# Designs tried in a protein design run: designed miniproteins, single chains, continued (5). Part 3

Each design is a single chain, and the fold is of that chain. pLDDT is the mean over its residues in the fold that is shown.

## One batch from the design tools (miniprotein)

Design m16070
Fold by ESMFold2-Fast:
Structure m16070 (fold): chain A 95 residues (1-95)
Amino acid sequence: SIVNKEKFEKLPEANQELLKEALDLLSQEIANGKTINLNLIGEGIELGKEKGESFIEQYFKELQTAMESYKANPNSEENRNKLAEAVGRVLGLIG
């Protein structure tokens, strides 16, 4: 796992569940033959590492928004890319 277990377990339960759901959705997209832009995830991770803990609330809110947009329009490449980037940012904060 690229997630630091101690940092993950310190998150509010709602944030833990949101990240798990987002990772499950990305895994389902890959399983369905969709291409996930790994570069966007990587860029998100680097940004999350730079920003640190003060951005936890903001980046989890952005992840929630990206998840809602994805669920509303799951065939949108733009929404899939936004979800990948938002997941990356959160992983960078807690990785």
Scores: mean pLDDT 82

Design m16071
Fold by ESMFold2-Fast:
Structure m16071 (fold): chain A 79 residues (1-79)
Amino acid sequence: MKLTIELEHKSREKALKAGEDLKALAESGGYKVEVKHEGNKVTVTIEGLESATSFSAIALQAVAYEIEGVKLVSFKVEE
């Protein structure tokens, strides 16, 4: 299972920080993570998830807590 999350912030630096924080959380769980940064958007791809929904909810809460103004742009689950 593969999860792709797109996050946005009005600040490019804050968007990058949000992506890096989410990457650190996923890697701490032993998952494979790829981060792409496109201006004010960050795309985080996580592989190896058995339950994408539970993990993404926790990760998004942690990112939102640390970085005010982070917006979820898209959330996609694929095999």
Scores: mean pLDDT 72

Design m16072
Fold by ESMFold2-Fast:
Structure m16072 (fold): chain A 90 residues (1-90)
Amino acid sequence: SRLEEDRQLIDRMIANLDRLIERLRQVRSQSKDPNIKKELDRVVEELEEIKREFRELQGASLEEMEERLPLLVKRYLDAVLRGMQAVGNS
């Protein structure tokens, strides 16, 4: 069903966020620059917020899923790009 496909998509996005957050935390632990650490902390916080919203949406109705998922996916893609850029700049 569409709802099952959307839930599987959310599971994959959460798994991708978990991997990126772990990598960002590893990069942070290896950095000695406080400005880089502060930027990485901000990015991790944004990714954790998006992950929480995906978790909430997993329990949502079909109507709520159809309304909220497209906007959350856009935020996810933008935040993942920022996270990957932060890793590359560190």
Scores: mean pLDDT 86

Design m16073
Fold by ESMFold2-Fast:
Structure m16073 (fold): chain A 72 residues (1-72)
Amino acid sequence: SAALEKEIVETVKAILEKYGVSEAELLTDSPQAIAARKALRDWVKEHGLDPKEVADILMANGLASAAYALLA
């Protein structure tokens, strides 16, 4: 669904903004990056989404670090 894809992408952007991390910094060991990755994983779980399918959507939208964070 185009609506679901948009929601996923905008949610990732909102999480990055909330924790003050760039997409490129998301896989670092900073406390902010660790918290942002947890928030993303928790959001995916809360919405009953398949992490692999979400990661595929994120990769297609240039959010490779966010995709990788879900597959670890």
Scores: mean pLDDT 87

Design m16074
Fold by ESMFold2-Fast:
Structure m16074 (fold): chain A 73 residues (1-73)
Amino acid sequence: SRRQQIQQLLQRAVSAAVNGDEEGARRYAQQAADLGGIPPAQKERLVDGMVEAARNGDHIAASQTAGEMWRLA
């Protein structure tokens, strides 16, 4: 289902962020947002948040961002 695909993409985004993979975090977060139909302004904010979490090694921020994306999808 779309919902299951979004969940898998968000899990990959968080894993990328935990590993400091900024490109992976951006890619998976963008795919999850697009599949979830998140509006462009919110999508950009949340994707940037996931990338920032990757840059800073902020595991809590990564998980919180994924949770927000899941609620909006």
Scores: mean pLDDT 89

Design m16075
Fold by ESMFold2-Fast:
Structure m16075 (fold): chain A 69 residues (1-69)
Amino acid sequence: MSVDDLQQQVRDLEDTQRVLDDSVRHARQVADTDPDRRDDADATVRGFTTRRDQVSRRIDQLRQQIRQQ
């Protein structure tokens, strides 16, 4: 895999991370301001937080790979 391929994967994952971060932030705000939506918002936060952690670990792996090449 070339450095360009790795860098493109990092950009794609950073875009995914930004979308997930925005979704988590929005869901947390809804949970804090609307008690009727709290349970659904909490479930959404848990799901997106798990995926965000996976994306962050993948970005770190790819960045390490880039530094080694």
Scores: mean pLDDT 80

Design m16076
Fold by ESMFold2-Fast:
Structure m16076 (fold): chain A 95 residues (1-95)
Amino acid sequence: KVFREYNALVEAIKEVLEAARKQGDEEAVKTIETKALSSLLMGIGFYNAGDNETAIEMIERAVKIASEVALKLGRPDLAKKIEEAGKKLIEAIRS
């Protein structure tokens, strides 16, 4: 269920975005919006086009960026949640 796992990853990344906003970290907000979420959106676009390999690469990029931002914000719980959601999405695409 690629759509379900995609939504779970989007939700986890949005939690990082809200944490960044609450801390007033404008650079983290910009990084999540312009790099992490855009890479994830590109990834699902490639999946819909039948390019699973590029989809996985874009999803892995989104996971890496969002988890690194979460760690910098002092939220290792969110970093783990993002990594787990990303892994499930990649597994769903490979299935």
Scores: mean pLDDT 88

Design m16077
Fold by ESMFold2-Fast:
Structure m16077 (fold): chain A 62 residues (1-62)
Amino acid sequence: APPRPVGTGKTNEEIAQRIEDALRAAGLPDEAKRLAEKVKNAQTNGEISEVVREALALLRAA
């Protein structure tokens, strides 16, 4: 783990993969792909947080 978290490229991919895996496990593959793609295209931490919140809401509803 790097001592200074400055980049988001790799982090966005990691977050997208975790969201996709969790939603697929919950039986929501279409939502998994949609949210993973949105995270990969996110430009700000706020956009990433919004996608994470949506994913958690879907997981709670499943």
Scores: mean pLDDT 74

Design m16078
Fold by ESMFold2-Fast:
Structure m16078 (fold): chain A 64 residues (1-64)
Amino acid sequence: MDVEKKVKFPGSATPEQIAEAVRTALELGAEVVSGKLVSPDEVEITIRGEKAEEAAKKIKEIFA
């Protein structure tokens, strides 16, 4: 069954932080299936796959 996790991060996130987040998800075998601006100061990405929860946790650490 597909697991989906959503991660929010600041709209001020650097391209390097975003690239690292995407790479982290892909290395764990999860997919980044969407990204959207949910407010002027926040971006939300949706991650899918068996490793989505682990990927979301690591991505939150990148933006901490």
Scores: mean pLDDT 75

Design m16079
Fold by ESMFold2-Fast:
Structure m16079 (fold): chain A 65 residues (1-65)
Amino acid sequence: MEKIAEAAKKLIERLKKKGIEALVFATTDEVIVISLSENPEEQKEMEKIAKEVSKETGAKITVVT
């Protein structure tokens, strides 16, 4: 779905700007973001970005830390 693709794109871009390494998977119903960092501060920032993008796009985003 278009909202899912847009959410994935925004997530990847914002995570790159923050220097946070993550895997991003788009499914038909949601975006899944998996942290590659063990840094608690980076994990918290990733969760914050995911929440903001979910609010902006209306897409469901699941964060795995």
Scores: mean pLDDT 81

Design m16080
Fold by ESMFold2-Fast:
Structure m16080 (fold): chain A 103 residues (1-103)
Amino acid sequence: LSEITAEKAEEMREKLEKEIKEAEELLKKGIEAEEIEELLKLIEELLKKSDEELLEIARELGERLGNENIVPVVEALLKTDKESAAALLAQGLMRLRREEEER
């Protein structure tokens, strides 16, 4: 289980890097600059929080998105790379906010 969780964390990190790269390309095209700025600000805010606060946010996200893997992935990322954990949570929060507002 611990090895499987670490492997999933690496896979999620790779997906995050790809999504960040895609977001950078969209910024160059001038399509969604405001969303990228919001994402970066949210990451900065999350990096100021404690590991326990980030895990609490991960539990809420996992419950609302129906993805039980969010908590163990964030827990594994916090041990190795807090920035990746914050980025994952920021993307999840942005997605939830948009789904609630725009459907």
Scores: mean pLDDT 70

Design m16081
Fold by ESMFold2-Fast:
Structure m16081 (fold): chain A 93 residues (1-93)
Amino acid sequence: PVPPLTVSDLTVSGSGDRALITGRVSGVRPGEVLDVEVFDENGNLLGSGRAVVLPDGSFAGLVDGVKIGQKVTVKVTAPDGRSATAEVEVVPG
């Protein structure tokens, strides 16, 4: 049994067509690399990137292809294939 991956305190801060994604994760260890995918309201992939889990449980990554004011779904995937999703609106960075 593997603990569920969860994401909290998710923020997507846009600047032009690039966004900084920050948040907190549980169920993963510091130093793990997360795959980050951002989808629009229709399920179309807008952009992808990677983020490293920091010792405090936070993560940060950059993604291209998102715009300020878009409502997006962020999918975070751990190296073992576990994922979590959260919906958020892209805010000015």
Scores: mean pLDDT 80

Design m16082
Fold by ESMFold2-Fast:
Structure m16082 (fold): chain A 75 residues (1-75)
Amino acid sequence: DLSDSVQNTAITVGLDDLADDGRNLMSQIVQNGDRDLIRYINSQLGRVGRLMRQGDISGAQSVFRNMINQVRQRL
């Protein structure tokens, strides 16, 4: 579930304030069937995961915040 993945990623990177907003945005995107936006989100979540594995927490947070902002602009 994309909504669960985004919510869990927000919590994991320490951006708990974005968890519920991220979940709601993802539910809207999935409902709209925007495949390009879903592909973008999956790519960014992969990048966040790689940065977290490298110990770059601040970089992971930056990528996640930028992803949420880009998603809001494209809705």
Scores: mean pLDDT 86

Design m16083
Fold by ESMFold2-Fast:
Structure m16083 (fold): chain A 73 residues (1-73)
Amino acid sequence: SLEEARELLAEAQRLARQVPLSDSSLAEAKNALQTAALELYHELEAPNPDPARVAAAVARLREAMARLKEALA
């Protein structure tokens, strides 16, 4: 749902803030997360959000979040 997508976007933004800007070892994973989050933000801000495009962006964001969490472990 759009509400779940917005909640996921907020979670991703919180996760990104936990990673220091100066941590170059996590840069690739953090950049992937920020790119996926920006894609989802654009889909949600569209005048008539396409549910299929939102779902695809959510899937990409979940994958990016998983990659960053794995890198942090």
Scores: mean pLDDT 81

Design m16084
Fold by ESMFold2-Fast:
Structure m16084 (fold): chain A 100 residues (1-100)
Amino acid sequence: SAMIEKKKAEMDRLFQEALASKDPLKLMELVKKMLELLNEAIEENSKDPELVKELAEWTIEKLEEIAEKTKDEEVKELIKDMIEKLKKYTEELIKRIKEE
């Protein structure tokens, strides 16, 4: 979908800005925007469990890279917590979609 590709491109831009950011607050705002775009993409594609899984895994990979490269320990732990919650949320959502 052209809309998915546009959202992925915007998320990739936010990801690159997050990797370059030296401001912990700015980095967290960029991460939140990425998650908002992911949630929007998941909601728009909630009938496709394979696409939901792909989008979530793609986003998790980027969040893991941000966490690895950040020097702020508190931000790193917050991002790790977000990753764990996102993994649980998407597993539960995919299971629910497949049961429908």
Scores: mean pLDDT 84

Design m16085
Fold by ESMFold2-Fast:
Structure m16085 (fold): chain A 83 residues (1-83)
Amino acid sequence: MTAFSEEEIEKARKLAEEMEKEPDEEKRLEKAIEFFAEVMGMSEEMVELLRKALEEGDKEAAKKVALFLARKFGFDESAILEQ
């Protein structure tokens, strides 16, 4: 697991709380993307792929994001690489 400082945990908690309190679905999605970027240490390119996957339903972008997360956490990639 990735080690976090007390300040990083608090920042992530605040972002998650803001996301849950946002009544606008589009704004809540944007806050969720910011939360994942902060917690997972995502590059700008990876954040853009996450947006495309969630907003446009881009299956190829979704696969790239899922593979990044699977590799980062040591999960089995086979289910993600299936057509």
Scores: mean pLDDT 68

Design m16086
Fold by ESMFold2-Fast:
Structure m16086 (fold): chain A 75 residues (1-75)
Amino acid sequence: DVVQQATTAVYNRDFSSGYQYFSQLVQSGSDPSYAHYVSDTLRNIGFTDAGNRIDDYGDRGDNQGALQVLQDLAS
C-alpha cells in the first residue's frame, strides 16, 4: 500500500522517500484526502507547521501544494 509506505517514511523522517511515494499517488490520480494522513503523521512527529500546511492543501484538493511542502522538507 503506497499510502502506508508514504506515511511510514514520513514517520521515520525519511522525507525524500515520503515525497516519492506521495508523488506516485498524485500521478496515479489517487484521492487527494491521502494528504490528511501525511499531515497527521507530520504533526505527531513534531512538524506541526508543515503538517498544518499539507492539511490545508488537502482540504482544497491541491496535491501540488502538498507535494511542495514534502519536497521542501526533503531538501
Scores: mean pLDDT 79

Design m16087
Fold by ESMFold2-Fast:
Structure m16087 (fold): chain A 80 residues (1-80)
Amino acid sequence: MSEEELIEYFKELAEIKVEKIKELSKVLSKEEVQKYVDEEIEHMRKVLEEIKPKLSPEAYKKLEEIIEETEKKMKEIVEE
């Protein structure tokens, strides 16, 4: 998998995770949804660290930015 494909994969994964949090927010309390947000973000960070040796510094930074923007979007959903 190329670095461009990995970045695209992380973007797609982030969108799927955000959609999951939106669906959970309809049926769960804010505290319960926040727990899932924390778990999903921690999982993304773990995957990034595992693949770090295969990434250029530029690609690593882009994936960090994707995780940060994903966390921000998920927190906005919890605050609704």
Scores: mean pLDDT 82

Design m16088
Fold by ESMFold2-Fast:
Structure m16088 (fold): chain A 76 residues (1-76)
Amino acid sequence: SSEAERQVQSLEEAARHYERLAAESTNPAASRSFAEASRLYRRAAEYVRRGDFDAARREVLRAVGYTLRGIGEELD
């Protein structure tokens, strides 16, 4: 559906954003956390494409957790 296509686009944009943050971070722990968030957002997009919205939601929640961890590591 067009809604699922918009969800995939948003998740892929999030993945690219955190991929850039991982590459630009000078903190190795933060870099790894942002890289993992990017990977999980990309996996969520794949689940949306397959119509597995429950799996996609679980991957988004995991990605958010790694995003918050990366921010915390950057501030420490």
Scores: mean pLDDT 90

Design m16089
Fold by ESMFold2-Fast:
Structure m16089 (fold): chain A 61 residues (1-61)
Amino acid sequence: MTLEENGVKVHILKEGEYPLEDLQVLFSPTSGLFMIVTKEGEIIAVGETTDKSQIWPFLKK
């Protein structure tokens, strides 16, 4: 599933509900690419944005 809002594009690799405290966002300022990773190291989503400050508001639902 692909979601887009507020200049954030996210492709969900593994659907489900995840505690936000168990998620990490790895962002590359040079490319605008990011990954959302669980504490176990599983990549659950990948995306792109020009503004990393929009990533957490997007994830908080």
Scores: mean pLDDT 75

Design m16090
Fold by ESMFold2-Fast:
Parts: C-alpha cells; structure tokens; sequence
Structure m16090 (fold): chain A 79 residues (1-79)
C-alpha cells in the first residue's frame, strides 16, 4: 500500500505542475481526466488501508484526494 501511495503522490504533484502550465482546452481536459483517475485510485487505496487498519496510509490518501480536488477546481476556472 505504501508504494502505491508514494506513486500516486508523485502523480498528483506532476498533474499539479502540468495543470499550471496547460494553455489549451485539450490539455486541460486530458489532465482533468487523469486527475479523476488518480482520485479513484486514491479512494480505492483509502478503502483498502481502512480494512487493514493502516490509518497512516488512509489519512495520507485522503489528503492527496483533497490536493487532486484542488487541481480539478483550478482546471474548471480556466475552462
């Protein structure tokens, strides 16, 4: 679970940077789709960590979901 969390954290950071640099609607749409996919994976990881009693991974996955949600809001403002 930790390795998956670390991978998703890196993906969220990359998506944030790409969203800040995005200049076209097509780029923003593609980034938005990737953000939604990452949020789905984080939600699944959160459920798995809760079943395993891994509260640290659960809390960190929720925080990353909040960061991903913020990226989506930033994209919506540009569209």
Amino acid sequence: LRQQLDQLAQEVERLREEAEQAETLDEMRRIGQRVVDVMTKLSQLNMQSNKNGDTDTSQQSLQLMQEASKILEDIRKKI
Scores: mean pLDDT 81

Design m16091
Fold by ESMFold2-Fast:
Structure m16091 (fold): chain A 94 residues (1-94)
Amino acid sequence: VKIGPVTVTAAADGTVTNVASVEKPEDDSVQYVLTLRDQSGRVIKTEVIKAGETSTLTAQAPESSTTVTGILTAFDALSGEVLQQQTATAVRPA
């Protein structure tokens, strides 16, 4: 499984975005999930995405969210095992 890096942005108005590109694997048994969470570990949004394309997850973060982490997780659809993970963090401007 080959997953690209995630790019996370956080705007002063609370708009947060997680962008990831996933290379199409030779084995289609892998599932991919994008997640956005804040510094307290609160999940803001999560979405299942497809391989072979660039996916964008956009959400509105609460005013209490000062730091946002975007996560891309690749897991085996048959076993549920986490195979790979990429993360990036963005700080919300003051």
Scores: mean pLDDT 80

Design m16092
Fold by ESMFold2-Fast:
Structure m16092 (fold): chain A 101 residues (1-101)
Amino acid sequence: DLCSLSFEEFLRLSYQQLHADDPNSPVRSDLLPQVEAKLRELGYQAANYTGIQIQALALAILFEQLTRFPISNDDYITILESDDKAVPLQNLFNKYKQQCP
């Protein structure tokens, strides 16, 4: 239950889920097509982005899938373009925690 986790615990467990099986991929092989689809939806191209940016976007996609908590396209863009990816991810996590009992 993500409601029982701290942000630090959430990041630790999420990075375990992002472990890349392919050394040429910045994220797990099943997540890379989902990241590419999200980037296309937002009007971007995956080739223009770093592994860190791809991983941050993959974390947001996993979070949405696990929690069913809706993430707007503006939230995805903010995560992608932020210099410190932890800040928008923490803001997203804190918004979700407001729905916890």
Scores: mean pLDDT 76

Design m16093
Fold by ESMFold2-Fast:
Structure m16093 (fold): chain A 79 residues (1-79)
Amino acid sequence: MEQLRQGTRDFAFKKLKPVLGEEKAKKVVEEAEKRGGGMDNVLEIALKEAEPSKKDEVKQAVEDATKDSLSFSQSLDGS
């Protein structure tokens, strides 16, 4: 569970950094962690921190991070 939570944070930060910038992406991930973590909290906080023009990119980034996190945890062949 802890490794999955850490992977979720890492994927979310990597996908949000290009969209929001490093400082905002880090703030989003840290605030989501304080709320118990998870992509739902990441999405809510990221949308709040994003400019209106960036909201679609934020939604896509969180969706991609979620898929990457799930692929990582559900990998049967290891790659």
Scores: mean pLDDT 73

Design m16094
Fold by ESMFold2-Fast:
Structure m16094 (fold): chain A 68 residues (1-68)
Amino acid sequence: MKPTREEIIEQARARARAAGLPDEVIDALVKNLEGIYEANPDLSPEELQEIADRMLTVAQRLAAERAA
């Protein structure tokens, strides 16, 4: 089944929460993904998924750096 853009964003939120990121960071991640989609409405779900995966990786690294 082909995931919708909304499902990709929700999956990114769930994965960020599972990774132990704070709600504030999760909210910022989701807003950034929504903003990217709004700026690029022709993005395929696959392309949005790649962006979400990259942003989640970056968010995890930044959270680890800033938690100190």
Scores: mean pLDDT 76

Design m16095
Fold by ESMFold2-Fast:
Order: structure tokens, then sequence, then C-alpha cells
Structure m16095 (fold): chain A 100 residues (1-100)
């Protein structure tokens, strides 16, 4: 029935949102760890940026392979956004150190 179809679509939307939120949280946690490593060893900043870029590309690749109903695609998109934003922050911190 139409009501059953609507309930099924609502459940899928809720599951996709939860998967996206989990991916975002996992991406942020990993990026925070890498930023902390960069703070302890500034000479490793280039390596940390390369790692963050690789993880962001991996997450984007997984998101592109997903379908609208596939929760793994939502997880990938969340992780990519989290890693990308934090990578930009690390880059800006690196620039500020050079201005000293």
Amino acid sequence: SLLEELRRQQKLAEEQKAAFDRGMAEGRAEADRLIEEARRDPSSIDRQIALLSERSNEAHREALSGTPVESHGAIGRGAALGVGLISLSVYKLSEEKEKK
C-alpha cells in the first residue's frame, strides 16, 4: 500500500542520516588524531596533509559508488566532508607559522 511505501522510505532516510552522522564523526576523530600528531611534530605536516587527502579521496570514491538507498555512500560523504574541512585548517595553521 501507499502507506507501507512511505514508511519504508522514511526508515531508509533515517538510516541514511544515521550513517552520514557516523561517517562524519569517524572522519573528524581520525583527522583530530592526525592534527594532534602534526602539533607534536610540525615537520610531519606534509605527511599528515597527504594522509588526510588520501582518506578524503577514498571516502569520495566510496560515496560515488553508492546508490541513494545505500548507507555506505552516506558514510563516505560524511567522512570526506569532515576530513576535507580539517585538512584545510591544518594547511592554514602551517601558513601562519611561516609568517612568523
Scores: mean pLDDT 62

Design m16096
Fold by ESMFold2-Fast:
Structure m16096 (fold): chain A 68 residues (1-68)
Amino acid sequence: MPPPSVEELLAALERLARQLLEEAGWSLEQVRAMIDWELAEASKSLSPEERARLRAGAERLLAQLEAR
């Protein structure tokens, strides 16, 4: 099975992060830890360019969540 695209991974992380914050009662700290874990796992299957794009996207997502 081909690996998911960076955009698909970012969309999945955003949906999961919002669900955990709004429905599961997770703290921002817990969500940040989850995102860091997911980034580490995804990095095992991604090129350096894809890792850079995924990291930049995740940083933007975290900034948006923290600006709430």
Scores: mean pLDDT 78

Design m16097
Fold by ESMFold2-Fast:
Structure m16097 (fold): chain A 70 residues (1-70)
Amino acid sequence: KEWYELWKKGIEAYKAGDKETAAEYFRKASEILLKEDPNSPLAYRALGMAYYLEGKKEEAKKWFQKAEDL
């Protein structure tokens, strides 16, 4: 699945210390997941990770909470 490959690339970028590239991959994974299911907890977690890595911690918290509320 395309979203899983993007997710793996996001994790690898994060482990390499490249937070910007990691955020881009998590955002792309979330876009694919949301097209398949608009209420995907996994997509909301991917969005939360992307915002967190971009330094947008309040927005990240919102998406993590939305994932937990599902």
Scores: mean pLDDT 82

Design m16098
Fold by ESMFold2-Fast:
Structure m16098 (fold): chain A 110 residues (1-110)
Amino acid sequence: SLDEAIQRAREKLLERMEKAGFSDEDREIALQGFDEMAKRLKELAEKRPDLTPEQLEAAIDEGVTLLFQVLQLAKERGLTPEEKRALMQRAIDALVERIERGELTKTSPP
């Protein structure tokens, strides 16, 4: 189910970030972004019954990869917490908009 996929993806994101040595603050920022993305995808699923469970689950998995990549890039660039949140918000907006258009472009880890 979508809720089970969300829970698994959230755990996967947290584990990936712990293994990569992200700070507690960066992990909190990532989880906040993930939770917002998951909420928006659930709302989209209610609005768009033509989206399959498989497409929504793939979108969640793509979101995990995307949020991890964005935070890794932001950390490498020495961005502030505010800048990290702004980048994640833009990434989430772009992902949700692509899925609303019926496009899934990435399902693989980076």
Scores: mean pLDDT 82

Design m16099
Fold by ESMFold2-Fast:
Structure m16099 (fold): chain A 87 residues (1-87)
Amino acid sequence: MKEEIIKELEKKVKEITEEVTKYLLSKNLPDWAKSFEKLMKDLLKSAKEKIEAAKTEEEARRIANETLSAVEQLKKYVLEEADKVSK
């Protein structure tokens, strides 16, 4: 069911966004936090549109998994760069 796939994706992306945003704010990087939040919002919007356009639940799950993978890679990159700047 596409609605469940979207709901799960929204929940996971929200959790990652909150984790990263809190971390960036703790490092006094509020502009980075705002940029990351906007990027996550744009990625989620695009992913939802692609999932709704998918012809099968299998395609929808693939899109959701690819989106989550991209979000997790972006999280890792942003946190590593934030640590370098904040030392």
Scores: mean pLDDT 85

Design m16100
Fold by ESMFold2-Fast:
Structure m16100 (fold): chain A 78 residues (1-78)
Amino acid sequence: TEAAKQRLIERLVEAGASPEAAQEAADHFVQAANDLRAGKVDSAREHALRALQIALDSGVDREKAVEAMEEAITEALA
């Protein structure tokens, strides 16, 4: 989770997010991952959508934001 969080921050910053926005989005992503492991699917979805919205509001292209989050999910599941 921590390694996936750091990689997500790096990818979002490279895609145009501020470091602050990337950190906030990554924090929501970590909450989503923790909720998913606890079986809280609806809460996990809400946190994942919030992470995506923070990235988009920071000026990250939707395609790049989705790709960064998909990569982070793959790393978190490894």
Scores: mean pLDDT 82

Design m16101
Fold by ESMFold2-Fast:
Structure m16101 (fold): chain A 74 residues (1-74)
Amino acid sequence: MNVATGEVQLKEPYDGVARVELKRGEETGKGLGVARGTTAHVGASTNLPVGKAEVKVYNADGQLLGEGEAEVKE
């Protein structure tokens, strides 16, 4: 299983655990991140291929906080 890591710039400040969705082409993954102020730090185990993945960060209510990229590595 690969690991996705990255930082996502948030639209509004949020502090706490955030839900993360990863996407590369048609493949998707889920994980958790930790947000503080306008930055979310993403670390998630994933079956996505090695390389860049799209990231969406959500709060506990499912509202979109921000979008960015993560690096997927073995």
Scores: mean pLDDT 79

Design m16102
Fold by ESMFold2-Fast:
Structure m16102 (fold): chain A 84 residues (1-84)
Amino acid sequence: IPEKIAELALKRSGISDKLATPADVYRAAKELGLDDRTALEIGTRAAQLGPDGRFATPEQIAEAVGEVLGLDVEKAREAGKKVL
């Protein structure tokens, strides 16, 4: 799940193939069946893990999914790296 949200968010990104906005992450999470609140938390958290709080890499998106869903964050981050 973390890697699928990261992959879909990057596909929706109008910026680059390696960076997504909170809105891209939110839409990806919603498309994969997460509720509005959870999807918004993931998108916001992913951007906060980035250096400027505006964009997130696949590993940051996957880490945010792990944190918000209460999964193994280290395993989620490694799954996100595979999206690159």
Scores: mean pLDDT 75

Design m16103
Fold by ESMFold2-Fast:
Structure m16103 (fold): chain A 94 residues (1-94)
Amino acid sequence: SMEEIENLALAIAIGAQEIADILNDPEARKLVREIVQAIVERDYERLLELAERFLEYARSKLPELSPEDQKKVEELLEKLEELIERLRELVEES
């Protein structure tokens, strides 16, 4: 389960970075840096909290994007949400 937790954490960081690059937003980039720091510190509870805040923040920025970028970010957010849920199941009660 630890290897699976590490793999999910990295996948979350990669997904968040992809979204942050499309948003081109300093706050999104800051949240990604905080997510990466939580992974380095192996603080998975903080990682989940930050990932949820990132998900909420990115959703709030959707109306500001072009229709093409909005569709891309929506697809990436769906994948990110699935990864967050799987990580939560493994970390919860740990």
Scores: mean pLDDT 88

Design m16104
Fold by ESMFold2-Fast:
Structure m16104 (fold): chain A 61 residues (1-61)
Amino acid sequence: AAIDVTSLSDAEIKSIINNLAAALGISLSAAQTNTIISALKKLGTVTTAQIASIIVIVANL
């Protein structure tokens, strides 16, 4: 399902990221989480698959 990230607080976006990262077996630093939040805000509307892809990319930075 599509998620309108612009309608969410930073805390809600962080919760989505953390839950999805946990499901993927990925551990994120605070800096990596903030990078993902910024990327999602620039996109505006995202799917869960797009969030998962961004998590994987940022985890390798």
Scores: mean pLDDT 84

